# Ledger of designs, part 73: designed miniproteins, single chains, continued (4)

Each design is a single chain, and the fold is of that chain. pLDDT is the mean over its residues in the fold that is shown.

## One batch from the design tools (miniprotein)

Design m14528
Fold by ESMFold2-Fast:
Structure m14528 (fold): chain A 95 residues (1-95)
Amino acid sequence: SDMDVLDFTLGMLQQHVFDLLLENGDLGKELNDILIKFERYLRSLSLQEILDDPTIQKIIELGKKIRDAFKNNDLASMYKYLNEAIELVKKHVSS
């Protein structure tokens, strides 16, 4: 389901941001704060509001691509789509 894809995508983003936190503490902290703000936003929405949100829909579509890249052990595509999802989250919480 789209909600299962969103849940998977958030878990992958959390893991990616945690890895960045270990490599570059300042960048990782900034991205972690952004991700926490986005997750709080998601918790404030009903299921229907989540499914109707155009930014969340774009994140779900990227999540499908992340999942497929992960299943195919295509790390280059997986990181590409993870970084695209981070940029969408950043734009959403910075507006």
Scores: mean pLDDT 84

Design m14529
Fold by ESMFold2-Fast:
Structure m14529 (fold): chain A 70 residues (1-70)
Amino acid sequence: SGRAALQARLAALQAQIATLQRQIELGRQLRKQNSSDESFVKRLDDDIKSLEEQLKRLQEEIERLKAQLQ
């Protein structure tokens, strides 16, 4: 059914968000540990920003799916 497909998509998106949040947390920890390495910190900052943009898009999709399921 359509509802089952939406629920499966919601679960998949929630799993992706959890993975992205863990990657962002690890990146932030690495940034703190390597704060004196400007080149490495810049690459981490760029990676974290990319992950945060992906996270925002997935969160917006989850809100749309939740609205359809309620």
Scores: mean pLDDT 87

Design m14530
Fold by ESMFold2-Fast:
Structure m14530 (fold): chain A 53 residues (1-53)
Amino acid sequence: MEEFKDKIFERYSPGTAVRIIAAADLYLRGEGSIRELAEKYGVSPGLISEALK
């Protein structure tokens, strides 16, 4: 999990990276689907899916 956060910060602005990471973290905790969290945080579902790889 730590490693993917560094990778996201490398590719995106800090503000965008934080939203992607927050959405992915909540998905891993079972707090919602990728689609629901993407809408909530204003990022594409594909970005969350890539962050989880």
Scores: mean pLDDT 73

Design m14531
Fold by ESMFold2-Fast:
Structure m14531 (fold): chain A 88 residues (1-88)
Amino acid sequence: EAEAVLAGLRASVEAAVENAEAKAAATDDPEELRRLAEEVEEAARELLAGEDEAAAAVPAEAREAVREEVRRGAERLEAKARELRERA
């Protein structure tokens, strides 16, 4: 179960980053790029807000690994949001 939770977290973060890049590649509008950055920032906040719930879904020995994946994923999303704002 822990492996499935970790895989799901990684896949969700990857999908969010890839979707944001695809949308960014399709637009030259600075306002749309800022809106995409806001969406990615919201995804990072939701990921962090769910940290305790995600950790509770796995055995005690796997909880720190899940928390690390959540924090790493949020950092990656925040970095992508900054990049999108810089493109705007």
Scores: mean pLDDT 85

Design m14532
Fold by ESMFold2-Fast:
Structure m14532 (fold): chain A 75 residues (1-75)
Amino acid sequence: SAREKVEELLEKLKPLLSPDDYQVVKNAAEVLLETNEGKASKEEGEAALGMLRELAKTMSPEAKELLEEIIETLE
């Protein structure tokens, strides 16, 4: 499932990010999962996606690749 794949990618991201950045990514990914499941608004999903894209600009190439795979899974 998309949720299982995202959870696996988040575990790979965890050691590459600060605890604060990891929590932001995890929360935004959960909002996107909920949007895809019809449990959150399109506006909330768009805001979460924007947050992930902005955070990606500050990441290492390895972390950015994993985050882009999370985004691709949820689009």
Scores: mean pLDDT 84

Design m14533
Fold by ESMFold2-Fast:
Structure m14533 (fold): chain A 95 residues (1-95)
Amino acid sequence: EVEKLRLQAEASIGLAEISLAIDKRIASPEEKELLEKAMEKLREALEALRAGDYESAEKKLEEAAKLAEEAGSKTAAKAARQALEYVRKLKELEE
């Protein structure tokens, strides 16, 4: 159960990263800065998730989704929120 949820969260983070990379190719300079910040937060979230720090992973995914939404990257924001749901389930099972 935990292993499957972790893999699902990682897959959703990966989808968000791919979506941000695509959007970055057509973005304005201001949007690119927001997208780059969102990508950094996704990276931090993945590191926290792999370390078993679900609380930090949750916070970083919230930040990434917000930055992606601000940049107009709705698909990446949705993927990051999906990863958030998996991380929240992981927290519930581990507590």
Scores: mean pLDDT 85

Design m14534
Fold by ESMFold2-Fast:
Structure m14534 (fold): chain A 80 residues (1-80)
Amino acid sequence: MVPEKVVGEGVASSGERVTATGTLTGTEIDPITGETIGKYKVTVTAPNGTVLTGTVYFSASWSEEELKERLGALAAGSTA
């Protein structure tokens, strides 16, 4: 089961904290593995104040802590 909301936190190369919020918009099933994949709408605020939005996919087999960590890492990478 994937969480409906996930908040991840990362650190940009500038040393600034970056926060991303993901909201579950739907689920997909891998037809080969049968694994459930959560589809998230993500909002990230870049260190320079630019707001970025996108879609990210997370496996339902990942823990909530893993999802938070992955989302934070994606936020940090998106602010380059």
Scores: mean pLDDT 71

Design m14535
Fold by ESMFold2-Fast:
Structure m14535 (fold): chain A 72 residues (1-72)
Amino acid sequence: LEAEIETLIRQLRDVEARRDEMPEHIALTVMTILAGALSFELDLAKKQNAPQSLIDRIQAELDRARALAREL
């Protein structure tokens, strides 16, 4: 769970950093897929009673990804 979340967050940061070199529709598609994966991990974290700090971190990253996708 932690390794998967860490990988997804890193990938979202990477897409954000490389937005200018991607066509808008590709950036939006990748962000949407990664946000979906993070949403799934959020549900798993809640089901497994993960620490609130981890749940908050996933939620913050998910909210950030969704905000960026809305700007595209």
Scores: mean pLDDT 77

Design m14536
Fold by ESMFold2-Fast:
Structure m14536 (fold): chain A 90 residues (1-90)
Amino acid sequence: LDDNIAELEKEYEETGDWVLLVSLGILYYAKGDYEKAVEYLKKAEEIAGKLTPFDLSLLASAYARLGKDEEAKEYLDKAISIAGGIPFFS
């Protein structure tokens, strides 16, 4: 995991590809570093203006693991809205 994270961070420095920020967020989440997972996924959202329902649900899960229930609900609601619409949980 640490080797993959370092390689992706270097590639992002060279390319500026926001998709690599999503990959970093996923890897930090897998590592259990929820603060870094949130940091990278939020940066990806800021650059791309959008994330997939999967990425938004991962961000919501990371916020929930940090005890940030309001932020977790916000991103879960965004993920549901894109995947199946609100108020239905499809």
Scores: mean pLDDT 77

Design m14537
Fold by ESMFold2-Fast:
Structure m14537 (fold): chain A 116 residues (1-116)
Amino acid sequence: SLIDQGIAAASRGDYDTAIAYFQEAIRIAEENNDLYTLALAKLGLGFVYLLQGKVEESVKLFEEAYELIKNNEFSDDQLREFAAYFISAGHMYEALGYPEYAKKFFEYAKELLERI
């Protein structure tokens, strides 16, 4: 999948390629109304921006993903997967010195897990 290719590129530090895969995944998911893939693609793109130190761009994508997840129905497994992304993001924001963003994304993870 494009998501898997984006993750693989990001893991190699090939952030430009990762961004291209996640942006294409967003485009296709929007066209097909695939809300699960759309949420994952936004979370993945947010992580790439965070790895690049683009904090404000990463926050915007995580907030967009959270609004999408909050306003739609997902399976328990999908909610657990989304929560894991927000927990990972929270730890990264803590490590980067952004405790208020870390707190926000830990709270998003908690809210998703409370839906299960």
Scores: mean pLDDT 91

Design m14538
Fold by ESMFold2-Fast:
Structure m14538 (fold): chain A 92 residues (1-92)
Amino acid sequence: SSSQQNQNINDFGDGQYNSTQTARDSSITSTRQNISNPSTMQQYRQQFQDTSQSNYDDANNAGNNDGAQRVNDIRDQGVQDMDNIISQSQSQ
């Protein structure tokens, strides 16, 4: 039914949002643990970017535009945070 379909779309979007937040936190932690390895930090940044883009595409394709936008916002903020960590490590 349409009500079950809407619930499934909302639940899926919430799942993608929560998954992206967990991925962001894990990726930031991994980046901070590898500040002596610039290539490894860049690899974690790229992996997070790819994972969050996949989560965005999945939410958007499921018709949850609000969930997709929230995932995109977390992606942009997480990438910025990792870029700041990488920049700080290179200046030391």
Scores: mean pLDDT 82

Design m14539
Fold by ESMFold2-Fast:
Structure m14539 (fold): chain A 91 residues (1-91)
Amino acid sequence: MEKEKKALELLAEALIKAGEETGMEALVKLGEGVKEISKIEDEEERLEKEKELLEEYKEAILEELKANPEALEVLRKLLAEAAEKANALLE
């Protein structure tokens, strides 16, 4: 539970940072949403909210990435770093 919450916090931080560096507001909002979801104690509710959040922001993020392809490289780098840190916590 705690490690899983920490992994979500790391993902949220990466999304917020990527959005701030690239000017992609949808990434900042997605990251803020992930950070709030990380506080949910019930696993089933957390998974449902994660799915809803991704569905809500997926199209906006894709549109912003089409407008700024360089943002994809920043996002990819920060997400990879977050994934490495999360994997270290989970295993």
Scores: mean pLDDT 77

Design m14540
Fold by ESMFold2-Fast:
Structure m14540 (fold): chain A 81 residues (1-81)
Amino acid sequence: VSQEELDAEVREALKLIWLAILKNDVRKGRFDDALAYAQRLATKFDPKDAAEIFREVAEEAEKLGYHDTAKRFRELAEQAE
């Protein structure tokens, strides 16, 4: 396995881990925690990856009926791109 392959796998794993953390916080009603983590993530990931994560979290929030939180995550996704 090359360093490029390892880096790609690590990035994808980190993306999935952060997505799981954010969705879990939203599911538990920890919206302020989820938004604080999201803002920190926007500085660590490529804009497209951050936006994708935020859109998926917004979709989860919408499915749970947390419309205000879903809107805030969509705004973060737009700001990331």
Scores: mean pLDDT 79

Design m14541
Fold by ESMFold2-Fast:
Parts: sequence; structure tokens; C-alpha cells
Structure m14541 (fold): chain A 83 residues (1-83)
Amino acid sequence: VEELIEEGKKYYEEKKYMKAILAYQDALMIEPDNEEALENLYKLLKDLGLYTEAFAYFSALQSQHPESELLRKYAGEAAELVS
């Protein structure tokens, strides 16, 4: 998980944004409530203007883990991007 987050950060610095997104999503597939991966993915999608994609992704992830308050927060923030 930490390795995937570091790969995502490296891809982001290299401006390989799609690879960075995929690396963070892979990290979240292993640890859905990993705060660092959630924060980095949310920020990247927001910086790229991918608001609908952010909303769809975080809403789906939160629905799979309804007990997670952290995921609920990120789903809510992503919803505000599209409202």
C-alpha cells in the first residue's frame, strides 16, 4: 500500500496523472480507508477538474464501506465539487 502511494506521488511529479490516479486507486482497493491515498487521489482529481469522476469514485467506495466516516467525508466533499 505504501509502495503504491509512493508510486502515485512519483507519477504525479512526472505529470503522468492517469498513472498516478491508477496507483492511488490500487492502494484504496487494498486499504479503502487509507487517509493518505484518499487525500492524494481527491486532490489530484480536483486539480485536474475531474469532478464527476471524483464524485462517482468516492460515492461508490463509500457505498461499499458504509461504516467508514472517513469515506463518508470524502464522498461528501466530492459531492460538493459537482453541486
Scores: mean pLDDT 82

Design m14542
Fold by ESMFold2-Fast:
Structure m14542 (fold): chain A 92 residues (1-92)
Amino acid sequence: MEEILEDIKSISKEEFRRLVEEAERRIPEFMSKYSDKKLAEEVAEIIIEGLRRAAEAYEKGDYEAAAKAIEEALKKLKKLMEENREAVEKDA
């Protein structure tokens, strides 16, 4: 139930920054896997905005807000993937 919050508290600032940078680096590769570029853009926007909010909260020492930002981004991604399931599974 508190997995994301516990993970954030256990991660150093350096490790958290590395994870954000790695995610941003992988976004173009992730987008290239989707034939639907509009869907890929919506996914990228959700990830970038979620990570931006999480990083801002983390720097303020608000780990609960950081965890919530990540959780909300993941929920939005799951909903978007379910709504576009046919497009996601096209290359599977």
Scores: mean pLDDT 70

Design m14543
Fold by ESMFold2-Fast:
Structure m14543 (fold): chain A 65 residues (1-65)
Amino acid sequence: MIRGEETAAMIQMIFSSLGVKAKVELEDGKIILTVENPDDKSEEAAKLSEKAAKKEGFEFELKKL
C-alpha cells in the first residue's frame, strides 16, 4: 500500500462514521483534512488525525469550512 493512503483512508472513515462532511487528501508528504461545520467531536477527531499523520512522518493541514 502506498505510504499515507492507509492513514488517509482511516481518517476519512472516522469522519464518515461521525456523520461529518470531511475530505482527506494526500499531497507530497502532507495529509490535508477539510471539515465542514466542525463541532466538538470533529475537533477531537481532527487532533487525533494530526497525531496519527505526524506519527507516520507526514505533515498535517486542517481546513475548516
Scores: mean pLDDT 78

Design m14544
Fold by ESMFold2-Fast:
Structure m14544 (fold): chain A 74 residues (1-74)
Amino acid sequence: MEPTPEEKFEELLEKTKQAFKKLKEDMEKRGVPEAEIKAFLTALANYVLKEVEEKLPELAEQFREELEKIIEEL
């Protein structure tokens, strides 16, 4: 039975994407340099990935690839 992990993955990915977008917008509004914003979001992405590895280990690699795409699109 895999519906629960799949649903948690999709929800976490969507929330992460929305949170990163909001954090970027808030930091830009506060005058934080883009290089520092990108460094912070990359560090936060690594932290979120570690949480996913602990809670949803089977989906961790897929989540890592999606996080890398989110960071690159910022």
Scores: mean pLDDT 76

Design m14545
Fold by ESMFold2-Fast:
Structure m14545 (fold): chain A 78 residues (1-78)
Amino acid sequence: DDKLLEKGREAFEKDPQASLDAYYRLSFLISQGKFDEAKKLAKHIVETDPDVAYGALYLAHEAGDKTVEKILLEAIKE
């Protein structure tokens, strides 16, 4: 979704640290095989601060991290 990635870029530029922290937390859980925990965290981030979720989605897309990108897209579209 090009529109979600544009929102994510804007959110990242507004608060880079929040987007990076969210992305690295999700990436770390995935690296540990904790997929259900990553999905719950992504949903919590979307519910608490959707702009941070968009920024993390943008970072996942730019990094080519398809797993984190998919988890965030599923949480955002729910």
Scores: mean pLDDT 87

Design m14546
Fold by ESMFold2-Fast:
Structure m14546 (fold): chain A 92 residues (1-92)
Amino acid sequence: MAEEELRREMVALVEALAAKGRAQVEKAYAEGRITEEQRDAMLADIEQWRALLLRLIEEGVRLSLVDGHLRVEPEDQERLEEREAELLRALE
């Protein structure tokens, strides 16, 4: 039960952070601070990060939020960095 609850909490955290990021991007666009092209690129980046983090949670990686930063358990940090690099390379 505790593990299932923690997994749901981590998923909720990722979804909340993605929603906050999207809201900030939409606000910047509405205020004329960014172009439509920049908005679309930023929203795509948020969705890619969301998808990556959700997959890592499903694979058993534990996430926490510390001072506005998503923290991965130290033993899983290299795995996160490798998957992030793979995702970024796929976008080139």
Scores: mean pLDDT 72

Design m14547
Fold by ESMFold2-Fast:
Structure m14547 (fold): chain A 82 residues (1-82)
Amino acid sequence: KLEEIARLLKELQERENEVLESEEEREELIEISRRLLELTLELISEKLGISVEQVRNGYNSEKVSEVAREIYEEAKKIIAEE
């Protein structure tokens, strides 16, 4: 799951400077961003032992923010190792 998050994050970074000429290209980036968010919420849920709905509803938001930061730092490290 963390590796999939890293892969999606890398794809977004690589496409950051891409000239979006069509609606389809914009929709594709939106879908990648949506999938990245869903996977991140799922991994936070797994790490904290709470439901995805609890994460989404702001249960223990301070702890959720801390874990989210750790996930993104680990994902960036995976990207940097490539």
Scores: mean pLDDT 74

Design m14548
Fold by ESMFold2-Fast:
Structure m14548 (fold): chain A 84 residues (1-84)
Amino acid sequence: DKEKEILEKLKKLLEELGFHPEAQEYILKIVKRAIEKKEYELVEEFIRKLEELVKAYNSDKSGDEEVEKLREETQKLLEEMEKL
């Protein structure tokens, strides 16, 4: 099931980014609600930004400014999903 795969991928990304378990549960709940509302493009964009954050943290080419920009973009997408 695509929903289950998305949520499992999201959980792994949040774990890699060092989110606390309670924050992971909250974000998973918000994303699940967005999927139920068929906001697939918003969910896919959010997942892509988290993947970019993971790559930025693990990349010798990414500076602190790039990480901060990606954090702000990811937070904005989360806030849009929270408003659904």
Scores: mean pLDDT 81

Design m14549
Fold by ESMFold2-Fast:
Structure m14549 (fold): chain A 80 residues (1-80)
Amino acid sequence: GILEDLERLAEEFRRLGLDEAAELVRQAKEAVEKGDYDKAVEYLNQAARVVLADESLPVERRVGLTLRLIGIALDIELSK
């Protein structure tokens, strides 16, 4: 489910040292748990911008992580 996907992604971001993106994904999870889906999507969009701006990551990795964030945001939008 969406909550499991968000937890898994936050853990992966922490493992990669993407602490800001991990915290934004964690905030998105809390927003989903509270039923604040618009806020959850905003946090995921912020996380996507942080990941895309991280020049320490290869382009392939940045694109892949961003697509996963967009996919979860779409799942949330379709659940409203």
Scores: mean pLDDT 87

Design m14550
Fold by ESMFold2-Fast:
Structure m14550 (fold): chain A 80 residues (1-80)
Amino acid sequence: MTARDVIDRARAGDTVSGDWNSQEFRDLMLELLRRYGLSEESFEAVRSMADTLESVRLSLTPELEIEITGYRGHDRPEGR
């Protein structure tokens, strides 16, 4: 998956989610955040937050706003 694929999916109303422990996912997120003007320092703050979570969902709105939602195992919704 490329940064372009993530943008195209977000514009279609899709949420992109991935494992923050995946190097491929981290590289993709770095490219996305750099394209939207987030500094490396700001990215490190986001990464530090995500490192406390079991999984991370990244949502890019059709307006190109970045939303990051993290879950610990016990905080996941029951019954999907």
Scores: mean pLDDT 57

Design m14551
Fold by ESMFold2-Fast:
Structure m14551 (fold): chain A 98 residues (1-98)
Amino acid sequence: MEAEERKKELEKRFEEAAAAGDYEAAARYARELAELLPPLEAALLELWIASGEAYRRVQAGESEEAAARRILARVRELAERLGLPELRRLAEEMEAEL
């Protein structure tokens, strides 16, 4: 199917951009790829994007604690909306470290 060919191309572009350290391009491809993925895989890509954005905010002067709490809030939001046990477990593990 056309969507499957697009998924493969976006996956390749995402991996190439991430490997090159081009996190802006990687985030763009990841967002497009998430539209074509199952809910768990899509949520994990959204969290990868959010983590990259949080990392850039820390580099710009935001505290690591504030960035970590923002990611935790996003994990909790996705776990609640999607009802996925894997995301709920990830949120519990992150809370234990904060």
Scores: mean pLDDT 77

Design m14552
Fold by ESMFold2-Fast:
Structure m14552 (fold): chain A 84 residues (1-84)
Amino acid sequence: SSKFEQVLQELDEIIEKLREGLKLADSDKTKAQAILDEVMERLNEISDQLAELLRNSDPEDQALLTEKLREIQRLIDELKAKLG
């Protein structure tokens, strides 16, 4: 569905933003923190759509969403650790 594709694209953009934040964490902590804050806001904005898709999608789409969410959580944890 178009909503699934939109959420998938948003998760990919969030992953790229987190990778940018990690590159900046050692040189520009203020900018890295701003990226983390933006990502947390964007995740909150799509949380209801994610919950609906995880409940209503087929197993392959659920697995793909779950894998991307695990990568996002891993990157958030790594960025938080670098920022203190």
Scores: mean pLDDT 89

Design m14553
Fold by ESMFold2-Fast:
Structure m14553 (fold): chain A 58 residues (1-58)
Amino acid sequence: TIEKAGEAAKKAAEEGDSAGAAASAYQRFLHGSEEGRKGMEAGRKGDAEKAAEYALKG
């Protein structure tokens, strides 16, 4: 599920969907990921690409 969330985040970033990227990062945050927390914060700031990168790293 984490890998699928990361793939979804990357696709959302490519499409300019910062909310989708933030949602994927939030899933990783719920699994205790520090990278997920940073991705969620980046997505809230509208940085879909950074949010996706953090969601992928986990």
Scores: mean pLDDT 67

Design m14554
Fold by ESMFold2-Fast:
Structure m14554 (fold): chain A 94 residues (1-94)
Amino acid sequence: MEETLKKLEELLEELREARRNRDYEKVLEITEQVKELIKKSDLPEEVKKKMIEAIDNLIKKYEEGEISEEEFMVHMEAAAHEAVETVRKLLEEK
């Protein structure tokens, strides 16, 4: 999990930079990298499912026109931050 935390923190910083630059395509690329990292991680299956479902729900809302590109970027940054905090908490409990 330490490696997963480090990679998630790196992706969160890249996501923050992409959002500052209004680079929506880069945000989508990082979003897919976050999903892949979570799927390949040693996180508990329930935690993986919750994180992936949250990300997939955001993608669906954007594709259905319920949220703007800017709102998607904001919510994706928040989701990535929550993922980092969740992994950090799991590491501190071991």
Scores: mean pLDDT 82

Design m14555
Fold by ESMFold2-Fast:
Structure m14555 (fold): chain A 58 residues (1-58)
Amino acid sequence: MTLRDYILEYARSQGLDPSEAFLDSFLALAELDPDAEASTLPQEKLNALAQAFVDLAR
């Protein structure tokens, strides 16, 4: 599962439907590859990243 897929799924679970372009811009600012495997990040960092995106997308 890619970082993009993981964060979009999390955002949708929170009642949001952000665009992939918006997420890709967010990840680019964090210097992260949206197509990278989500498992490359520790779960704590992955959760923090997903929550930060959700808070920004509100």
Scores: mean pLDDT 83

Design m14556
Fold by ESMFold2-Fast:
Structure m14556 (fold): chain A 111 residues (1-111)
Amino acid sequence: SMAEREREAEELKREAEEVKEEGDRKFEEAKKLFEEAIKLAEEGDLEKAKELAQRGGKLASDAIKALGDASVRLRENEENRELGEELDEKAEEMGKEMQKLADEFEKVLEK
């Protein structure tokens, strides 16, 4: 059962690493969508800008949720606690970056 617990911990770690990599890819895509949305809004294409911002927000939300869910699962096991804390911190940082981009987008819309 110790060998079984070690295998389960290792499998959770691999799944978390995959979630982290997928989260990074989705978050980079979300940032690019928001940056393009801001540019389009500055150019006066408000309809397309809002569509891209909505898509970016959805991708970021999905990435943050996946990281948060993985963090909760990892924290149930002492061996994976540090990795779980890392994923939670990463999700919080992603949330802060997305809020800044959303705030910038709203400011451009108010012009």
Scores: mean pLDDT 86

Design m14557
Fold by ESMFold2-Fast:
Structure m14557 (fold): chain A 87 residues (1-87)
Amino acid sequence: MVDPISKEEITGAYFKDPVIGAKFHVEDVLKEEVFTDPKSGLKLTKRDLLTARLKNVPEEKKEEARKEVIESLVEDGVARIKEAVLG
């Protein structure tokens, strides 16, 4: 599987676009989304949030925690798309 943005082989978690069916490296999806953090007012990418959430996780648990955080961020993105299109 090759990421259409980076042209590199996908070796881990990937996001599949439900409309076009293309597979993307999760980091490419995370870095493109920008939103305002309600606590700090800073414009952050989902990658910045992922990094912050993993800061205090032990190395041995990082992969499992990373998977859960990525899943949560992807679900948030999908929910926003549904709300904008169907609401």
Scores: mean pLDDT 52

Design m14558
Fold by ESMFold2-Fast:
Structure m14558 (fold): chain A 61 residues (1-61)
Amino acid sequence: MTGQESADAAERAAKELKGPGAATAVRMGYLENRQLGDEESAARAEAFADEAAKKHGAPPV
């Protein structure tokens, strides 16, 4: 399992969810990526979490 797989999963979760939990789900994926030490995947997941938060107006976790 790679950090890239976790980042891709977070992006899919954000795209599939239409409710207020979308940003939270993406941030959970981002935290898992950081534990793997994959900086590129972590940065990608963080960017996606920020976009989801802006789009859905969800508060930060």
Scores: mean pLDDT 59

Design m14559
Fold by ESMFold2-Fast:
Structure m14559 (fold): chain A 80 residues (1-80)
Amino acid sequence: SAMSEKAMLGAELTVMRMALYILIKDPSTPEELKKKAQELLDQIDALLDRLDSMSPEEARAATEELRKRFQELMEEIKKA
């Protein structure tokens, strides 16, 4: 169902948020990457606040965009 899909997207966003929080608090993370992680975490928080009011299609598209940004940030961290 659409509600089950939104619940799954919310869970995914929450997992990404937790990973970003850990990176921000890690003293070994470069400051530039901490800033990028904080910006992405803020965007995830904004999406989580709006998720229930969005259409399933809008929720999916917004989550996919943040997922791509999260993956890009993780690749930058691997190279640092």
Scores: mean pLDDT 88

Design m14560
Fold by ESMFold2-Fast:
Structure m14560 (fold): chain A 98 residues (1-98)
Amino acid sequence: MKVKIKLLKTNSGGKIALAEAEVKGKTIRVAAIGASEEDLPLLEKYFAEKADRIEAMENASLEEVVATAAGMVREAVYELGEEEMEATLEEEEVEIEK
């Protein structure tokens, strides 16, 4: 099974890992967010319609954000009975406005 992980950065220094996987004809999307206390609620709201699972972490590093997204998607994939995962990583900078 192939998993796609996108790394997004905000102008405010927020970091997001968006992971997407297809399992048995279903698409699963998870978002791990690392940002300041002020930015976390805005980013959670922005991604609420873009991801099935969201984990928000105050001041998390890029490494923590990526590890969290990978863990979340792996858990979701295994819950659906798929054990093999191959991941691709893409980096993209995104300006998140109102």
Scores: mean pLDDT 74

Design m14561
Fold by ESMFold2-Fast:
Structure m14561 (fold): chain A 69 residues (1-69)
Amino acid sequence: NREEALRYAIEGASSKEEKEALEKFRKALELDPHNEFLLLVLEIRVKEHPNPSEELLELLKEARERARA
């Protein structure tokens, strides 16, 4: 469901807790792997984070590969 995926992406972007944000982003990617908004949110989060986690970097890589397929 695209609407549900978008909601998870927004909740992840607004989450103060890294673990919660990653969980929301994963659910968004699972529901809509071609979600361009999720890809943009992940790219911005990695760019603005001073030390992005390996988990966040892997999730961005996964989202990029899904969007390209």
Scores: mean pLDDT 79

Design m14562
Fold by ESMFold2-Fast:
Structure m14562 (fold): chain A 94 residues (1-94)
Amino acid sequence: HMSPRERLKEILDRLEEVLKKVITDPEKLAEFQAIVDEMKAAIDAGDVERARANFARLQALATEILRKEKVDPETAVEIQRLFAEAQRVLDELA
């Protein structure tokens, strides 16, 4: 049993692990890591609005990467599932 904030961080850690395998561009990887770090900081501060804003940025970046990279269908489904889980937890926070 985990708090919604702890569960959200676990989902973000899993998204980071999966997307690091897909993102081949070092600049895009650094951008992704910076957004994840900002989102985690917002969660720790209890700033749900800032967490949601950074989540939207993560989704936009992931959509761009999935469009440009030749991603395995199983990996694409896993990324979509993790984003759906994160959205559900965010909706529970506010």
Scores: mean pLDDT 82

